# Designed miniproteins, single chains, continued (4): the designs that were tried, part 38

Each design is a single chain, and the fold is of that chain. pLDDT is the mean over its residues in the fold that is shown.

## One batch from the design tools (miniprotein)

Design m13287
Fold by ESMFold2-Fast:
Structure m13287 (fold): chain A 94 residues (1-94)
Amino acid sequence: ASLSEEEKKALEEAKKLIEKEGFKNEKIKKKLIFTYLVKVGMERIIEGVYATISKRVKTEEERKELEKEKEEILKKLEEEYKKEIERLVEEEKK
């Protein structure tokens, strides 16, 4: 399977966290890697959806509103996945 540059970067970030925190549980390691990869996939879907909607709008005000909505969704996604990664780190410590 061919990995995108974004997926490769996500895998390297997951590996660094595994090494830094000393993860020993193979199931938690797999969940962490999956979490990083799913985040990349969700970001790609959000970008694609908003790119498609933006092609239908003709005013600068509508485009600015769509960009703001996209940024808010991406920020919420970042916060939710950061919390999930933190939960997995705590699960490993238990």
Scores: mean pLDDT 83

Design m13288
Fold by ESMFold2-Fast:
Structure m13288 (fold): chain A 61 residues (1-61)
Amino acid sequence: AEKARKAAEGARKAGAELGAEAAEYASQGDVNMAREKMREALERRDALSAAAGYEAVKLAE
């Protein structure tokens, strides 16, 4: 439970932080950085969410 909670929280926080940075760069007119951060946010969130799912399944045994 604890590991799954931390992994899920990490995925949420990483995605939210990178997404917020992308929005901030976009509002500043830095489109290239905004696109890069958005891509990183999506990839990292998906990877961390998958890891959280794996841990949840292990703990459900």
Scores: mean pLDDT 67

Design m13289
Fold by ESMFold2-Fast:
Parts: sequence; structure tokens; C-alpha cells
Structure m13289 (fold): chain A 76 residues (1-76)
Amino acid sequence: SMEELLEEFREKALERARTVIEQAKAAGKSDDEILAEVNRELAELVQEFREKYPDLPKEDIQRVAVEVAREVLDLL
């Protein structure tokens, strides 16, 4: 279902965002640089999911990506 695909997207987005944050912090990057990398990684995942599941609305996937980005801001 659409709900199951959006949940899969959310889980993958959270894992990718956390990985990027951990690696960028280890590399000594600033909070602004880390946020830029998280946003880039999430945008790439949105594109991957849209290509794999063309019937998924862009707006729904983008909404979940924004929610994930907000949730991981506390890790900065």
C-alpha cells in the first residue's frame, strides 16, 4: 500500500540522515554543512523512490522527507 511504501521511505530516510550526521560530525563539519549534506541525501532518496515507485505522489514523499529532516535536527 501507499502507507507501507511511505513508512519504508521514512525508515530509510532516518537511517541515511543519521549515518550522514555521524560521519560528518566525525569529519569535523559544521552544523550548517551537516544540514546541507542531510538535505542532499534526503533529496536523492526522494528521487530514488519516485523512480522506483512512479505512482507515489511527489508531495507525499517530500512531506515525509521534511518531517525526517526536522526530527534529526536534534542530532546536530
Scores: mean pLDDT 85

Design m13290
Fold by ESMFold2-Fast:
Structure m13290 (fold): chain A 96 residues (1-96)
Amino acid sequence: MRKKAEELLEKAEELLERAEELIKKGQEAYKQGKYDEAKKLYQEAIELAQKALELALEALKVTPDEDRKLKLRAIGLALRAIGLIFEAELNLKKLE
């Protein structure tokens, strides 16, 4: 179970890094008046962060109760994903 949880968390972290990069690119596109590009980048960031959240929650389910450190990592990545979804959705609302 630990190996599966670690593999899921590694994939979640990779997706979160990609989502953060897309939010930054979207913010830059918005500053340049490229609103359609910014919208697409924020929508893609939300999709990646949602996938990362699903992986982090799956990792939490397969982590042994005794492995507190791995559980805390899964919770941390899930919270980071929720934060990125909220940030990207807030930025999308400015384009409406």
Scores: mean pLDDT 88

Design m13291
Fold by ESMFold2-Fast:
Structure m13291 (fold): chain A 92 residues (1-92)
Amino acid sequence: MEVELSEEEREKLKEVAEKEIRRLVRERFGLEVEKIEIEKIEAYEDEDGTVIVEVTALVTTKDGRRFRATVIFRKGEDGEFEVRLSAIEEVE
């Protein structure tokens, strides 16, 4: 089921996702991010009414390599979003 996010929630999630992506690129590949382009932000509700948000981004590193990153957030009982899963893969 599709969920509408406020502009404030979208901005906050984008900022947190970009921070998480920069951390993953550094820790997994030893690289620095040059550019992050958010491709999509999808929000949906699971069967228990928990809001899940998936952020997908195209990442370019300073050495010219390209990656697709996905950060999945879950809304806790306190109303705060937490990173549940983050993934990154190199693209050609």
Scores: mean pLDDT 82

Design m13292
Fold by ESMFold2-Fast:
Structure m13292 (fold): chain A 94 residues (1-94)
Amino acid sequence: SEEAERLYRLGTIYLNAALIYAREAEKLFAQSPEQQELGRELAKKSIEYAETAIRYFREAAELDPSLRDRAETGIETAKKVKERVEEAVAAAEA
C-alpha cells in the first residue's frame, strides 16, 4: 500500500539519521570533555532515531508483508547501530 511504502521510507530516513549521528558522536568521544558531552547528546539522538526507524519498519511490514524482508534488514541494522552507540557511550564514561 502507499501508506506501507511511506512508513518504510520514513524508517529508512530515520535509520540514515541514526547512522550519521552515531558516526559524529564517535568522532567527538576522542576529543576534549566539552566535545565528549556533545558526543553524548548526539549518541542519545542516534539511539532515539534508531528506535523510531525500528517502529516505522515494523509498521510497514505489518501493513504490507512484501516489505517484511526489507523491513527486517532495516530493523537489524538499526539494532546494531543502537548497540554500537550504547557501547561507545559506556566506553567514554569508563
Scores: mean pLDDT 89

Design m13293
Fold by ESMFold2-Fast:
Structure m13293 (fold): chain A 94 residues (1-94)
Amino acid sequence: MSQEELEKLKNEYDKLKTEADRVLQEAADVASVGPVELQRRVLETYRRYKELKEEADKLIESGTVENAKKALDLYKQALDEMRRTLEEARRAVA
């Protein structure tokens, strides 16, 4: 079942990438009307996201279920951090 599981994990990974990009863009848009410190925090989150994305992409490219699961876990952690940043941004500008 490794191939079937791997295909499913790759599909989940693509969905997470799309969601992460959407959340990050929304956070940046909200932060743009907020204080400079908020914009700086969004930028820091973006830098960590880029590093994590590069690592996760390499894991997915390896073609193993084990590495695909690791890539998904890393991406989920990054998405949670980005969502927290978005919530903080919304609170700061509300």
Scores: mean pLDDT 79

Design m13294
Fold by ESMFold2-Fast:
Structure m13294 (fold): chain A 71 residues (1-71)
Amino acid sequence: AEAAAQAQADARFTPDLLELVRITKEAMDEEPEKKITLESTRKIYARVAERARERGLSPEIVAALEDTAKA
């Protein structure tokens, strides 16, 4: 099960990872073309990073998302 696989991660990090998955799905659903390109991926990660910050996810996760959006 997907949930069981997530349990293998650091237990203290699991709630943030689950919230990140939800935010990512929401951002992808907002992409009208649903076609993933480098440009659309950067925009999606920028939105995910913004929402992760608003939701109070760990600064480490937010920084990684922001770095990915800039890459």
Scores: mean pLDDT 67

Design m13295
Fold by ESMFold2-Fast:
Structure m13295 (fold): chain A 68 residues (1-68)
Amino acid sequence: MSEVDRLEREVLALYMELLASGDEAAIAEARKILAETSERLKRAQTDEEKAQILRETRERLRGVLEKV
């Protein structure tokens, strides 16, 4: 498994935890973060850039989940 694949799975797992929480405000913030991440990933040219974007997304989602 590549670092990008691992990070994508971690981001998905955090989003699934947020969905399971039922916190509408947290879910809305997570959706906004993921939409921004999707646009950044479309522009990324290297696995290093993709990994950096996903690491930032993971930390942002962790911050949202900690407030639930």
Scores: mean pLDDT 87

Design m13296
Fold by ESMFold2-Fast:
Structure m13296 (fold): chain A 91 residues (1-91)
Amino acid sequence: MKITITFKLEGLSEEQIKEIAKEAAKAVEELTGAEVTYEIDPEDPSILTFTITAPTENLAKNAAEIAVETMKKKAAELGGKAEVLSIEVEE
């Protein structure tokens, strides 16, 4: 199962966005064992896309929840905000 989450990050530098994306991906992988990739939009570095791949629907959903919560928490700790623009679920 694959879940794609697109975030808009406000009040953060590109360097801060890269760091929190890395931390969130690591947290998801360590807590769930799901595969995580992330990409910052080259046209707008405030847009970040997470792709989560997991063998079961429950694991994929848990991984997505951890990703959202970690991104929001880390952004807030740096004085910014992470907003979920979209969540797409595939298989």
Scores: mean pLDDT 83

Design m13297
Fold by ESMFold2-Fast:
Structure m13297 (fold): chain A 71 residues (1-71)
Amino acid sequence: SNLAFAVRVFAEALRRRGLTEEADKALRLVEEGKIAEALQLVLDALRRGGFDPGAIETVESLLKEAEEEEK
């Protein structure tokens, strides 16, 4: 899905910053179909890692979309 693809893109960004454990965990959640949980983990990691506000806002929007799909 488009949301799963977004998690993979952000997981690569996390890995490039040395947040390898968070990247691997997010990808495992995607494999398990837990997209909202994966996006929440990515969001928390981006905030802790000091990523751009625009990247954080993008993931916040994607998380809201995923949460609506899981209701």
Scores: mean pLDDT 84

Design m13298
Fold by ESMFold2-Fast:
Structure m13298 (fold): chain A 95 residues (1-95)
Amino acid sequence: TDEQVKELQAQLKKGLDNFLADVRIDFPDEPGAVEQIGRLLAGIAKSFENKDLKSVRKNVRQLVGVLESLQTDVGLQKAWNVAGFVSAAIKGLEA
């Protein structure tokens, strides 16, 4: 329903905003990576609102790549967490 779609979009946006805030705290010495992550998260939110799931998946893969490029356990854990979170939101939208 339209109401369920709005709730999913709001939940995704809140989760991505919280994720970015956490990334800024965990990677204070990586301003370029944090900026790129912020742009990719914004792209995920916009594509999800437009129901462009191919662009959502593409932005998630790019986001995972940036997090993996940091070569840290924290970066890898965040990559798995955000990929899982967005995947769950996509399944909710397709249902």
Scores: mean pLDDT 85

Design m13299
Fold by ESMFold2-Fast:
Structure m13299 (fold): chain A 78 residues (1-78)
Amino acid sequence: MDAHLREVIEAARQGAAELSGGEKELAEKLAEVAELLLAGASQAELEEVLAGLDEEDRQAIWNALQAPAYQAANAHLF
């Protein structure tokens, strides 16, 4: 699980370095959410970070995190 989150963080940070505008901000938010999950953040802390995003961007972030390994390892968050 932690390995998957670290891969998401690295991919998002690399993407953010090559992107601009809203796409860069979305990639940075994906990295931030993945870092919070890796640190054991609560659902409320995750929702606070996501609250500023539109529904499509929130779904994009959540889909990136909802690999089968993520769901199994983080069942306590659902």
Scores: mean pLDDT 69

Design m13300
Fold by ESMFold2-Fast:
Structure m13300 (fold): chain A 80 residues (1-80)
Amino acid sequence: MTNEEAVKILEYVKEKPLTREELVARIQEITGLSKEEAEIVVDRLIDSGVLKIDENGRLVLTEKGENALKFLKEQIEKDK
């Protein structure tokens, strides 16, 4: 997964809370990964504290996730 793909994924979650199934489908669209590989990406983002599950069972960006998104965007912008 590239930094550009990671930014697209995290920005999508930031725009609206997503179910696990919706995020898996979006990761597949952005990256071309299989469902199983996209599920692993979601699990890693939760385990690392970038995403959390809200009161309604939807995935949302944490403060750590917002900081990670800013850092990734800064790296991409420096390479322009």
Scores: mean pLDDT 82

Design m13301
Fold by ESMFold2-Fast:
Order: sequence, then structure tokens, then C-alpha cells
Structure m13301 (fold): chain A 97 residues (1-97)
Amino acid sequence: MKATEEAAREAIRDLLEVADLAAQGDSEGAVEAADRAIARLRERLRTETDPATIAVLEEGIEYLERIKEAARQGDSKKAVLLAIAGSLRLIGLVLDS
């Protein structure tokens, strides 16, 4: 798998995990999962040089931050919709790369 495809697959998995926790009413678990995912993606971003993979990592972080905020507010519907939108955006970035 190309590095960009791998990064997108991992970010999508993280987005869906955070949204699932939020949908279950586990706002604290969703926030913790988002923080772990954001930290992991930021660490990868520090050494990444491929522009397509950088774009995937940056968009993944942005959507995780937004889902984290929705989960913190108890807005599980918004968290789920953001995870779907983010997943589609990341797939689009892979297809354009």
C-alpha cells in the first residue's frame, strides 16, 4: 500500500472509532481516543516529506479536532457526520494523489 493510502486508512479508522464512542454516549472515551489519534498523526507529520501524505495527515488532524469538540459538547450526531465527511475527504485526497 502507498504511504498516502496507509495514512488515510489509519486516519479514517481513528475518525470512525472516535465517532462510535461518541455515538455510544462515551464523551470522555471519545475525547481520549481523539487526543491519542491527533498525537500519533502529529508525530508522523513531523517527519513526513510527501505532499500527498502531508495533506492526508493535516486533514485527518483537522477532522479529529472537530469531532473531539463535538464529542466534548455531547453532540454525537455532529461527531458521526464529521467522521463520515472526513472519511470521504481523505478518500478523495488519496484518489487525487
Scores: mean pLDDT 87

Design m13302
Fold by ESMFold2-Fast:
Structure m13302 (fold): chain A 73 residues (1-73)
Amino acid sequence: SEAQRRRELVNRLVAEVLRAIGAELDGDLDEAIRHYREALELARQLDDASLERVIQERIERLEREKAERRRRE
């Protein structure tokens, strides 16, 4: 069913976001970005433009943080 398909996509998206948050807490920005990119693809499959935008903005913020860390070293 459409409802079951949507629920499965939402569950996968939540799992990827939780993995990304875990990686951020561990200081692993590359792993966090990778999991947020998986979540972004799931948000696109859900056709949720607001969620897609929020995830994309977080990826861009983490990529900037990674660049700033390299500059300070």
Scores: mean pLDDT 88

Design m13303
Fold by ESMFold2-Fast:
Structure m13303 (fold): chain A 110 residues (1-110)
Amino acid sequence: SSMKEEFKKLTKELIDLGKKSGDIKATLEAGKLIAQAILDNSEDKKLILKAIGFLLRAIGLEIDPNATLEDALKLVQDVADTVLNHGDEAVIKAAIEAAKKGIELVKKAL
């Protein structure tokens, strides 16, 4: 299996766990971990700006009393889609590690 297929499977597991837990904060933290992995491992200025945008979006949702679980899940999906569509090998490898950490974080909310 390619690293992209591994990351896609981990993202699906993370989203399914986020839905099962119902924990908005844990789901947002998982999305932030993947966005941070992009930021720390990319030299592509456009991809770096997208990662910063995802981190700002997560902070906005954390302080919004009307933020929904769907908003948090959509953030995780949008960050993952960005990794899959624009990430190089280093970004995808780092995103796999971040997704694994995110899964463990969301499991603690179960």
Scores: mean pLDDT 92

Design m13304
Fold by ESMFold2-Fast:
Structure m13304 (fold): chain A 70 residues (1-70)
Amino acid sequence: SREEVADFLARRLTAAGALTPEQARKVAQAIVDLMEERGGARPTPEEIAEKAGVSVETAQRALDALRAAA
């Protein structure tokens, strides 16, 4: 489910030390929601930042951490 994917990503971001648990939850939810809205297309850091209510720097850090953990 969407919630299970968001939860998984949030836990991964927190474990990597890239974001706080609260930031990780917001960013993970934004990524999942944006990908669903765009038919699986990769969201930009700017789109994630706007949707999650975090800085573009925080969104970029999250994407970098997910890439490194893949």
Scores: mean pLDDT 80

Design m13305
Fold by ESMFold2-Fast:
Structure m13305 (fold): chain A 72 residues (1-72)
Amino acid sequence: SLEKARRWLLSLPRSTLREALKLAGIDVDQVTREELEKIASDEETVKRLLEALENSPDPALQRIGRLLREEL
């Protein structure tokens, strides 16, 4: 479920969520927490995040991508 995936993403530390969003081409360093949560709640953005995380060279971020897929 995309809703479960979004809730799981939002349960991550803010720094981890920000790093994951950067992999999807979204730089959130300059945005508010409210904007960050809104971005993470967008269905298309969550799908792009999944693809970016699974293709990440960082093993820790690849693991996050696999966990995100399980929540979908």
Scores: mean pLDDT 74

Design m13306
Fold by ESMFold2-Fast:
Structure m13306 (fold): chain A 72 residues (1-72)
Amino acid sequence: SIEKAKEYFKSKGKSVEDFIVENTGIDKSDKEELRKKLADILISKGLLSEEVKKKVLEGDKKVEEEIYEKLS
């Protein structure tokens, strides 16, 4: 769930954006790539509901944007 994802990043002691940048090297100005990578991380950690995961895997960019906004 999004709530579990928030707790995960809170446990790392840094912002979602800083966590992704440090672990991937993606430029902070590349918001589309940051959103995509955030979704990938959440899927790999099992932090998304099955319904949300399905939409992300189908390439729903709007869902990726909503996830990023809720966690940022």
Scores: mean pLDDT 77

Design m13307
Fold by ESMFold2-Fast:
Structure m13307 (fold): chain A 74 residues (1-74)
Amino acid sequence: MEEEILSLLPEVPKDKKIKPSPVPMEVILAKVLNQPLSTVSRIIRELAKQGKVGLSPLMFSDKPITGAVWRLVE
């Protein structure tokens, strides 16, 4: 799962900022991977804590969802 998520994300240098996506990336990943949104969201947060991904928050209805997600590279 973790490796599958990382392989689907664009690679971006740590010094670059990504524009917010108009579509919640967590929802896209959940659908592509056929996994619950809660599972994908948890894994993305864990990867962010590990410094492996960057993410931009997006409000979806009344709940915050990651708007953009990218793999952090040097």
Scores: mean pLDDT 68

Design m13308
Fold by ESMFold2-Fast:
Structure m13308 (fold): chain A 66 residues (1-66)
Amino acid sequence: SKEAEELLIERARAIVETQAELLEKQGLKATGRVDVTKDTITITVESDKVKLSHSVSLNEAIKELS
């Protein structure tokens, strides 16, 4: 549902912000972002030294929420 999708996106943003904050505490300049397409959610955490990106199907992620 649209509500489950919105909750998933909100949780993904919270996770990304927490991970970026943890990296900053380790002395890294880090940013986090969430990109949503029609069928995919992509989570990216990036610093001066490394970029970590993970993509998940929205349909599969929503099924785990329900």
Scores: mean pLDDT 76

Design m13309
Fold by ESMFold2-Fast:
Structure m13309 (fold): chain A 87 residues (1-87)
Amino acid sequence: MEEFREAVERGLAQARADLAALEAAHGATNPELAALLARLRALLAETEERVEELLKQGRLEEAEKVVRDFLAEARRLSAEIAALIAA
């Protein structure tokens, strides 16, 4: 339990740091980019809340699925952000 929780918390903390760095570097560039960054931030916040609740209930497999689904969606949003930055 604790090792899995620590790994998830570490991964989410890294995602928060990476997002903050992107917002600091690019958040004032254009409205489309700002909207995608806001969407990614909202997704991260929703994922953190849901994972915390599932971990409190001991639902480890469901918490793992939520993290997996988050990573897939975050990859898609990151690709859209990268495309806008390159435009």
Scores: mean pLDDT 76

Design m13310
Fold by ESMFold2-Fast:
Structure m13310 (fold): chain A 69 residues (1-69)
Amino acid sequence: MILADSKEKVEELKKEIEAKGGLFLGGSTIDEPGGIGGADEKILYATPSTPQEKIDEAKKAGIPVIIID
């Protein structure tokens, strides 16, 4: 899976997800089993309501995790 190779879409998705108080993973498919994919550059922006499973997947893939208050 390709994550963070469409920089413009990633930026728009980030803004939309953050506006909803949700999770951003740089790309489309954290909700799919292989969705993180270990791409070269990604950041997970998480809220306290973000599922721990998604945070754990990001950490295992070496993606930096930032918790937003």
Scores: mean pLDDT 54

Design m13311
Fold by ESMFold2-Fast:
Structure m13311 (fold): chain A 64 residues (1-64)
Amino acid sequence: SSGKKAYEEAKKEFEAVKDKQPPNQTYQDALDRLIELARKHEKEGNYDLAARWYRGAAGVLKRA
């Protein structure tokens, strides 16, 4: 599916928390990987996967 609405909502959720500082380098490395995957799938038009990875990044920041 396109998942465009889910992607837009997930990206907005990530943007709301993106300025939170990770507690250590391990969290930062995890965040960088999740964000890179989200952007890769975003560029490829794989909005369902992009949504998953943006929500993942937001979740890491919320749990830090």
Scores: mean pLDDT 80

Design m13312
Fold by ESMFold2-Fast:
Structure m13312 (fold): chain A 78 residues (1-78)
Amino acid sequence: AREEALAAWKAYMEAHAEELRELLERAEAGDEEARARLRERLAEIADFLAEQLAKVYGEEVAERYRELALAVADAALA
């Protein structure tokens, strides 16, 4: 159900929030390795959230979200 998908998303974000913050801080400081790793983590997050969205709204909405999320991440990290 929607509530279960949101709970799974919240748990995932809580488990990974500190790592993402550290990667963002290092990337902003000019660490190219941290920037690349942050992009990889953002792609993993987009994939995970797309899976949760598919359970609630279906695969078409999930794929559209995934495409948008990755495009935004690529633009932000360029």
Scores: mean pLDDT 74

Design m13313
Fold by ESMFold2-Fast:
Structure m13313 (fold): chain A 68 residues (1-68)
Amino acid sequence: APELSEEALKELKKKIEENLTEEKKEIEKRLKEAGVSEDIILGFLVGKGVKNPELVLERIIEAAKKSA
C-alpha cells in the first residue's frame, strides 16, 4: 500500500504475530494427535495458503523459544 507510515507497518507486524499464535495452537494440536515431524507441520501451513510456510515455521519455533 502506498504511503504506509512506520506506525502502520508496526501494527501489521503485530497482527501477523497474532495470526502466528493461532497457527501455533493448531500445530500443537496436530503434534499431540500424531507425534509428527516438521514435514507435516509444513504441509499444514501450505494447506492454509501461507505465502512463505518455511519462514512462518521458523518464526513459530523462534517465538516458542522466546516464550520459554
Scores: mean pLDDT 59

Design m13314
Fold by ESMFold2-Fast:
Structure m13314 (fold): chain A 83 residues (1-83)
Amino acid sequence: MALKEAEEHEKLGEEHAAKALEAFEKGDAETAIEHARKAVEHGKKGAEALLRAGLISEEELEQAKKRGEELLKQFEAAVKAAA
C-alpha cells in the first residue's frame, strides 16, 4: 500500500536527517552530507508514494522535490563553510 511506503520513507528520512545533524555537530562533513542526501531521497520517494495514494497533486510532488533539493544545497553549503 502506497501510504505505508510513504510512512516508511518518512521514518527513514527523519532518521537520516537526525544522523546528518549529529555528524555536522561533530564536524564530520562527509558523513553529514551523506545522511542529508539519503534523507532527501527518502523524502522524494515518500512524496511519490503519497502521489500514488492520491493524497497529493503532481504540483505538490514537484514543490516537495524542489524544497528538498534546495534544503540539501543549503545544508551542503553550510557544512562546507564550517569545515
Scores: mean pLDDT 83

Design m13315
Fold by ESMFold2-Fast:
Structure m13315 (fold): chain A 90 residues (1-90)
Amino acid sequence: MTLAEKTVEGVRKALEEAKKSPDAPGIYAAAAGTLVNLLEEYKGKDPEAEKKIREALREAVEMLRQAADKYPEFAEGLRSLAEEAEKAIE
């Protein structure tokens, strides 16, 4: 398991746990930011890692949008992060 694969798996687990957490908005924000930074590090350098990171980012975008609907008080920030993550995917 590469560092990139381990980080992606860790983020996926954090996103699943966030569904049960009262701090879900903060967890989703941290997870999305981690994946965006990871994609920047591996983009154009490791196609397999890049593919896995992009897949995880697509999942994070969906979770951020769902969280924005569930937590209206954080909706603007969560949607902003979803847009940023989607731009990173292209």
Scores: mean pLDDT 77

Design m13316
Fold by ESMFold2-Fast:
Formats: C-alpha cells, sequence, structure tokens
Structure m13316 (fold): chain A 117 residues (1-117)
C-alpha cells in the first residue's frame, strides 16, 4: 500500500539502504537524499508492491524477486529508475541497454550484471 511505502521512505536507515542498492553508492546514515533519489526509491517500492512482493525484504532480495516476477516492461521500468540515481558510467551503460532490451531474458542478464560492478 502507499501508506507502507511512505513508512519505509520516512525510515532514514531503510531509505538510505534502498538508495545505496539502487545507485551503487555508499551513502552514510547522515546523508540527506534528494527529492529525485526519494522518488526513485518510491517508484521501486511501488513496482515491487504492484508485483505482490513483500516490502519487508532487504533490497538485494527484493531486486532478485523483482527480476524473476517482472515482465520485460517492468524490468525496463526498474532499469529507468536505477539510471535516474546512478553516477557510474559503466552502470549507466548497462542500464541503458536494459531499457532497450528486446526480451525479459536479456533485461534480466543485464540487470544481474549490475551486481558484479
Amino acid sequence: SEARIEEILNDKLKLISYLNFLSGERYSNDYVPTAEEIEAVREWLRLAARLGLDLSLNPGVLFLELLERGSLEELQELARIMLSVTKDPKAQALLTKAINAKSKEEAQALLLEMLRL
């Protein structure tokens, strides 16, 4: 639900944990996320909720469950969300390819490659 998503976003430690996963950054617990970074985490949690995923899962498990359950279009949406907060040029290149993927299998492989960076 939207109420559950806003609860997570208002929990500073959870918000930063999700943002660090999405962006590949290592922000400290005193980091003040931007409005764009908060919106990226919100959109990811909305996508996960739409797929019936448990929002209490840690970011890495939530990501893997989303890759398995999501359609091509939903994986492309995830890649767009990640690209909005990603600063690493190598990660940006992988995410851009995932957005343009022609199959779910291609999008999954590209998004899994993000975990190796």
Scores: mean pLDDT 90

Design m13317
Fold by ESMFold2-Fast:
Structure m13317 (fold): chain A 77 residues (1-77)
Amino acid sequence: IEEAEKLLAEGRHAEALELYRREAEKGNPVAAAQLAGMLAMRGETEEARRYAELVRELGDEKTAEQLLELVDQVEAA
């Protein structure tokens, strides 16, 4: 995921999203959390919610709750 973080820092968001998606599917909770946050900010709330739930399943309940609150706020706006 260090590669995805570097791409994000360089403004290469599409490539970063692809790497985060790949790492999240491999079971990386940090990658799933980053992807969920980015998708929520883009208004892709259904997909963001799925990755936030994946974060919970992978053991980070607090981060998952924060991401789900973010998704709910975006949906309400």
Scores: mean pLDDT 79

Design m13318
Fold by ESMFold2-Fast:
Structure m13318 (fold): chain A 116 residues (1-116)
Amino acid sequence: MLSTEELPDETLEAVLESVLALMAEEAPELTPLFRATVERLRAAGVSLGDVMVAALILYGAARRMLENPEISEEELLELTRRAAEYAQLSPEVTELLLETTREMYRRLQELLRERA
């Protein structure tokens, strides 16, 4: 795996902006929640590398929901938790990712009910 510690801040910012752009294209309804969580992490003084990894984990969760709308909240949360543990994110960052994943799941389920 590529170490993010060796990437300059400009490159990490560009990757983060790319993830935000992909999220806006693929899941515009989830984008405000995703963006708010990224802002909360940055405001809390989380490193740019950890913010970028957290953003990738949330984007992955959103992608799983879009590809399989019948995925359970429990399964999605477990995948998010395992990804955060593998990335060695702090417990505080991990809890925020789980909170955001729950909110994204509920928002998508709400949108699916509106379309039905």
Scores: mean pLDDT 81

Design m13319
Fold by ESMFold2-Fast:
Structure m13319 (fold): chain A 97 residues (1-97)
Amino acid sequence: MDDPEAVRLAAEVIQKLRDILTPEQKEKITQMILEDPSFGRKLLEWADNKDWDKLYQVVAEIEGKSVATVRKEIAERKKRKEKVEEERKRRLEELLK
């Protein structure tokens, strides 16, 4: 039912932004791209150009938050994810002994 080009754009955007988006934000952005593929093209361009300020503005608009709050939340999620992965590796090494 969806335009194949829009589906492809949504998949590429979500893959490039996977580390900064929550599952709920991924669903919202996917729906927005399916409704307007030109939005998906803009998101891909911003991601490829590493224009993180524009990408954070989109997330802020979706959640009704400030860009500063979104940046802080993304930084904290990355920090927690890194700590969980390091602990997982440590436990795996102990199990192999």
Scores: mean pLDDT 76

Design m13320
Fold by ESMFold2-Fast:
Structure m13320 (fold): chain A 90 residues (1-90)
Amino acid sequence: MEEARKRLEELIAKLDSPDPQVRIDAVKEIFRLAVEHPELLPEALVALSRASNDPDFDVRATATIALGVLATYAKIQGLEDVVEEARKLA
């Protein structure tokens, strides 16, 4: 998973681009990468949280939506593990 982590680092660096379109594309790719590689969720959530305070409205909106969806996905995953464990005890 070294390649996925390296790709995430490259995308996080793109969030510092002077071009808002490059930052929007980076937010979208960070979201996609975190869904494909859940082990990157903590670092992706931190990066998207930073992007949710971006000076550009479209970057902030895109990051806020992505952050909300990923946070919900992580919570659903945690709740499903707890439900499965409880089911094994019944």
Scores: mean pLDDT 76

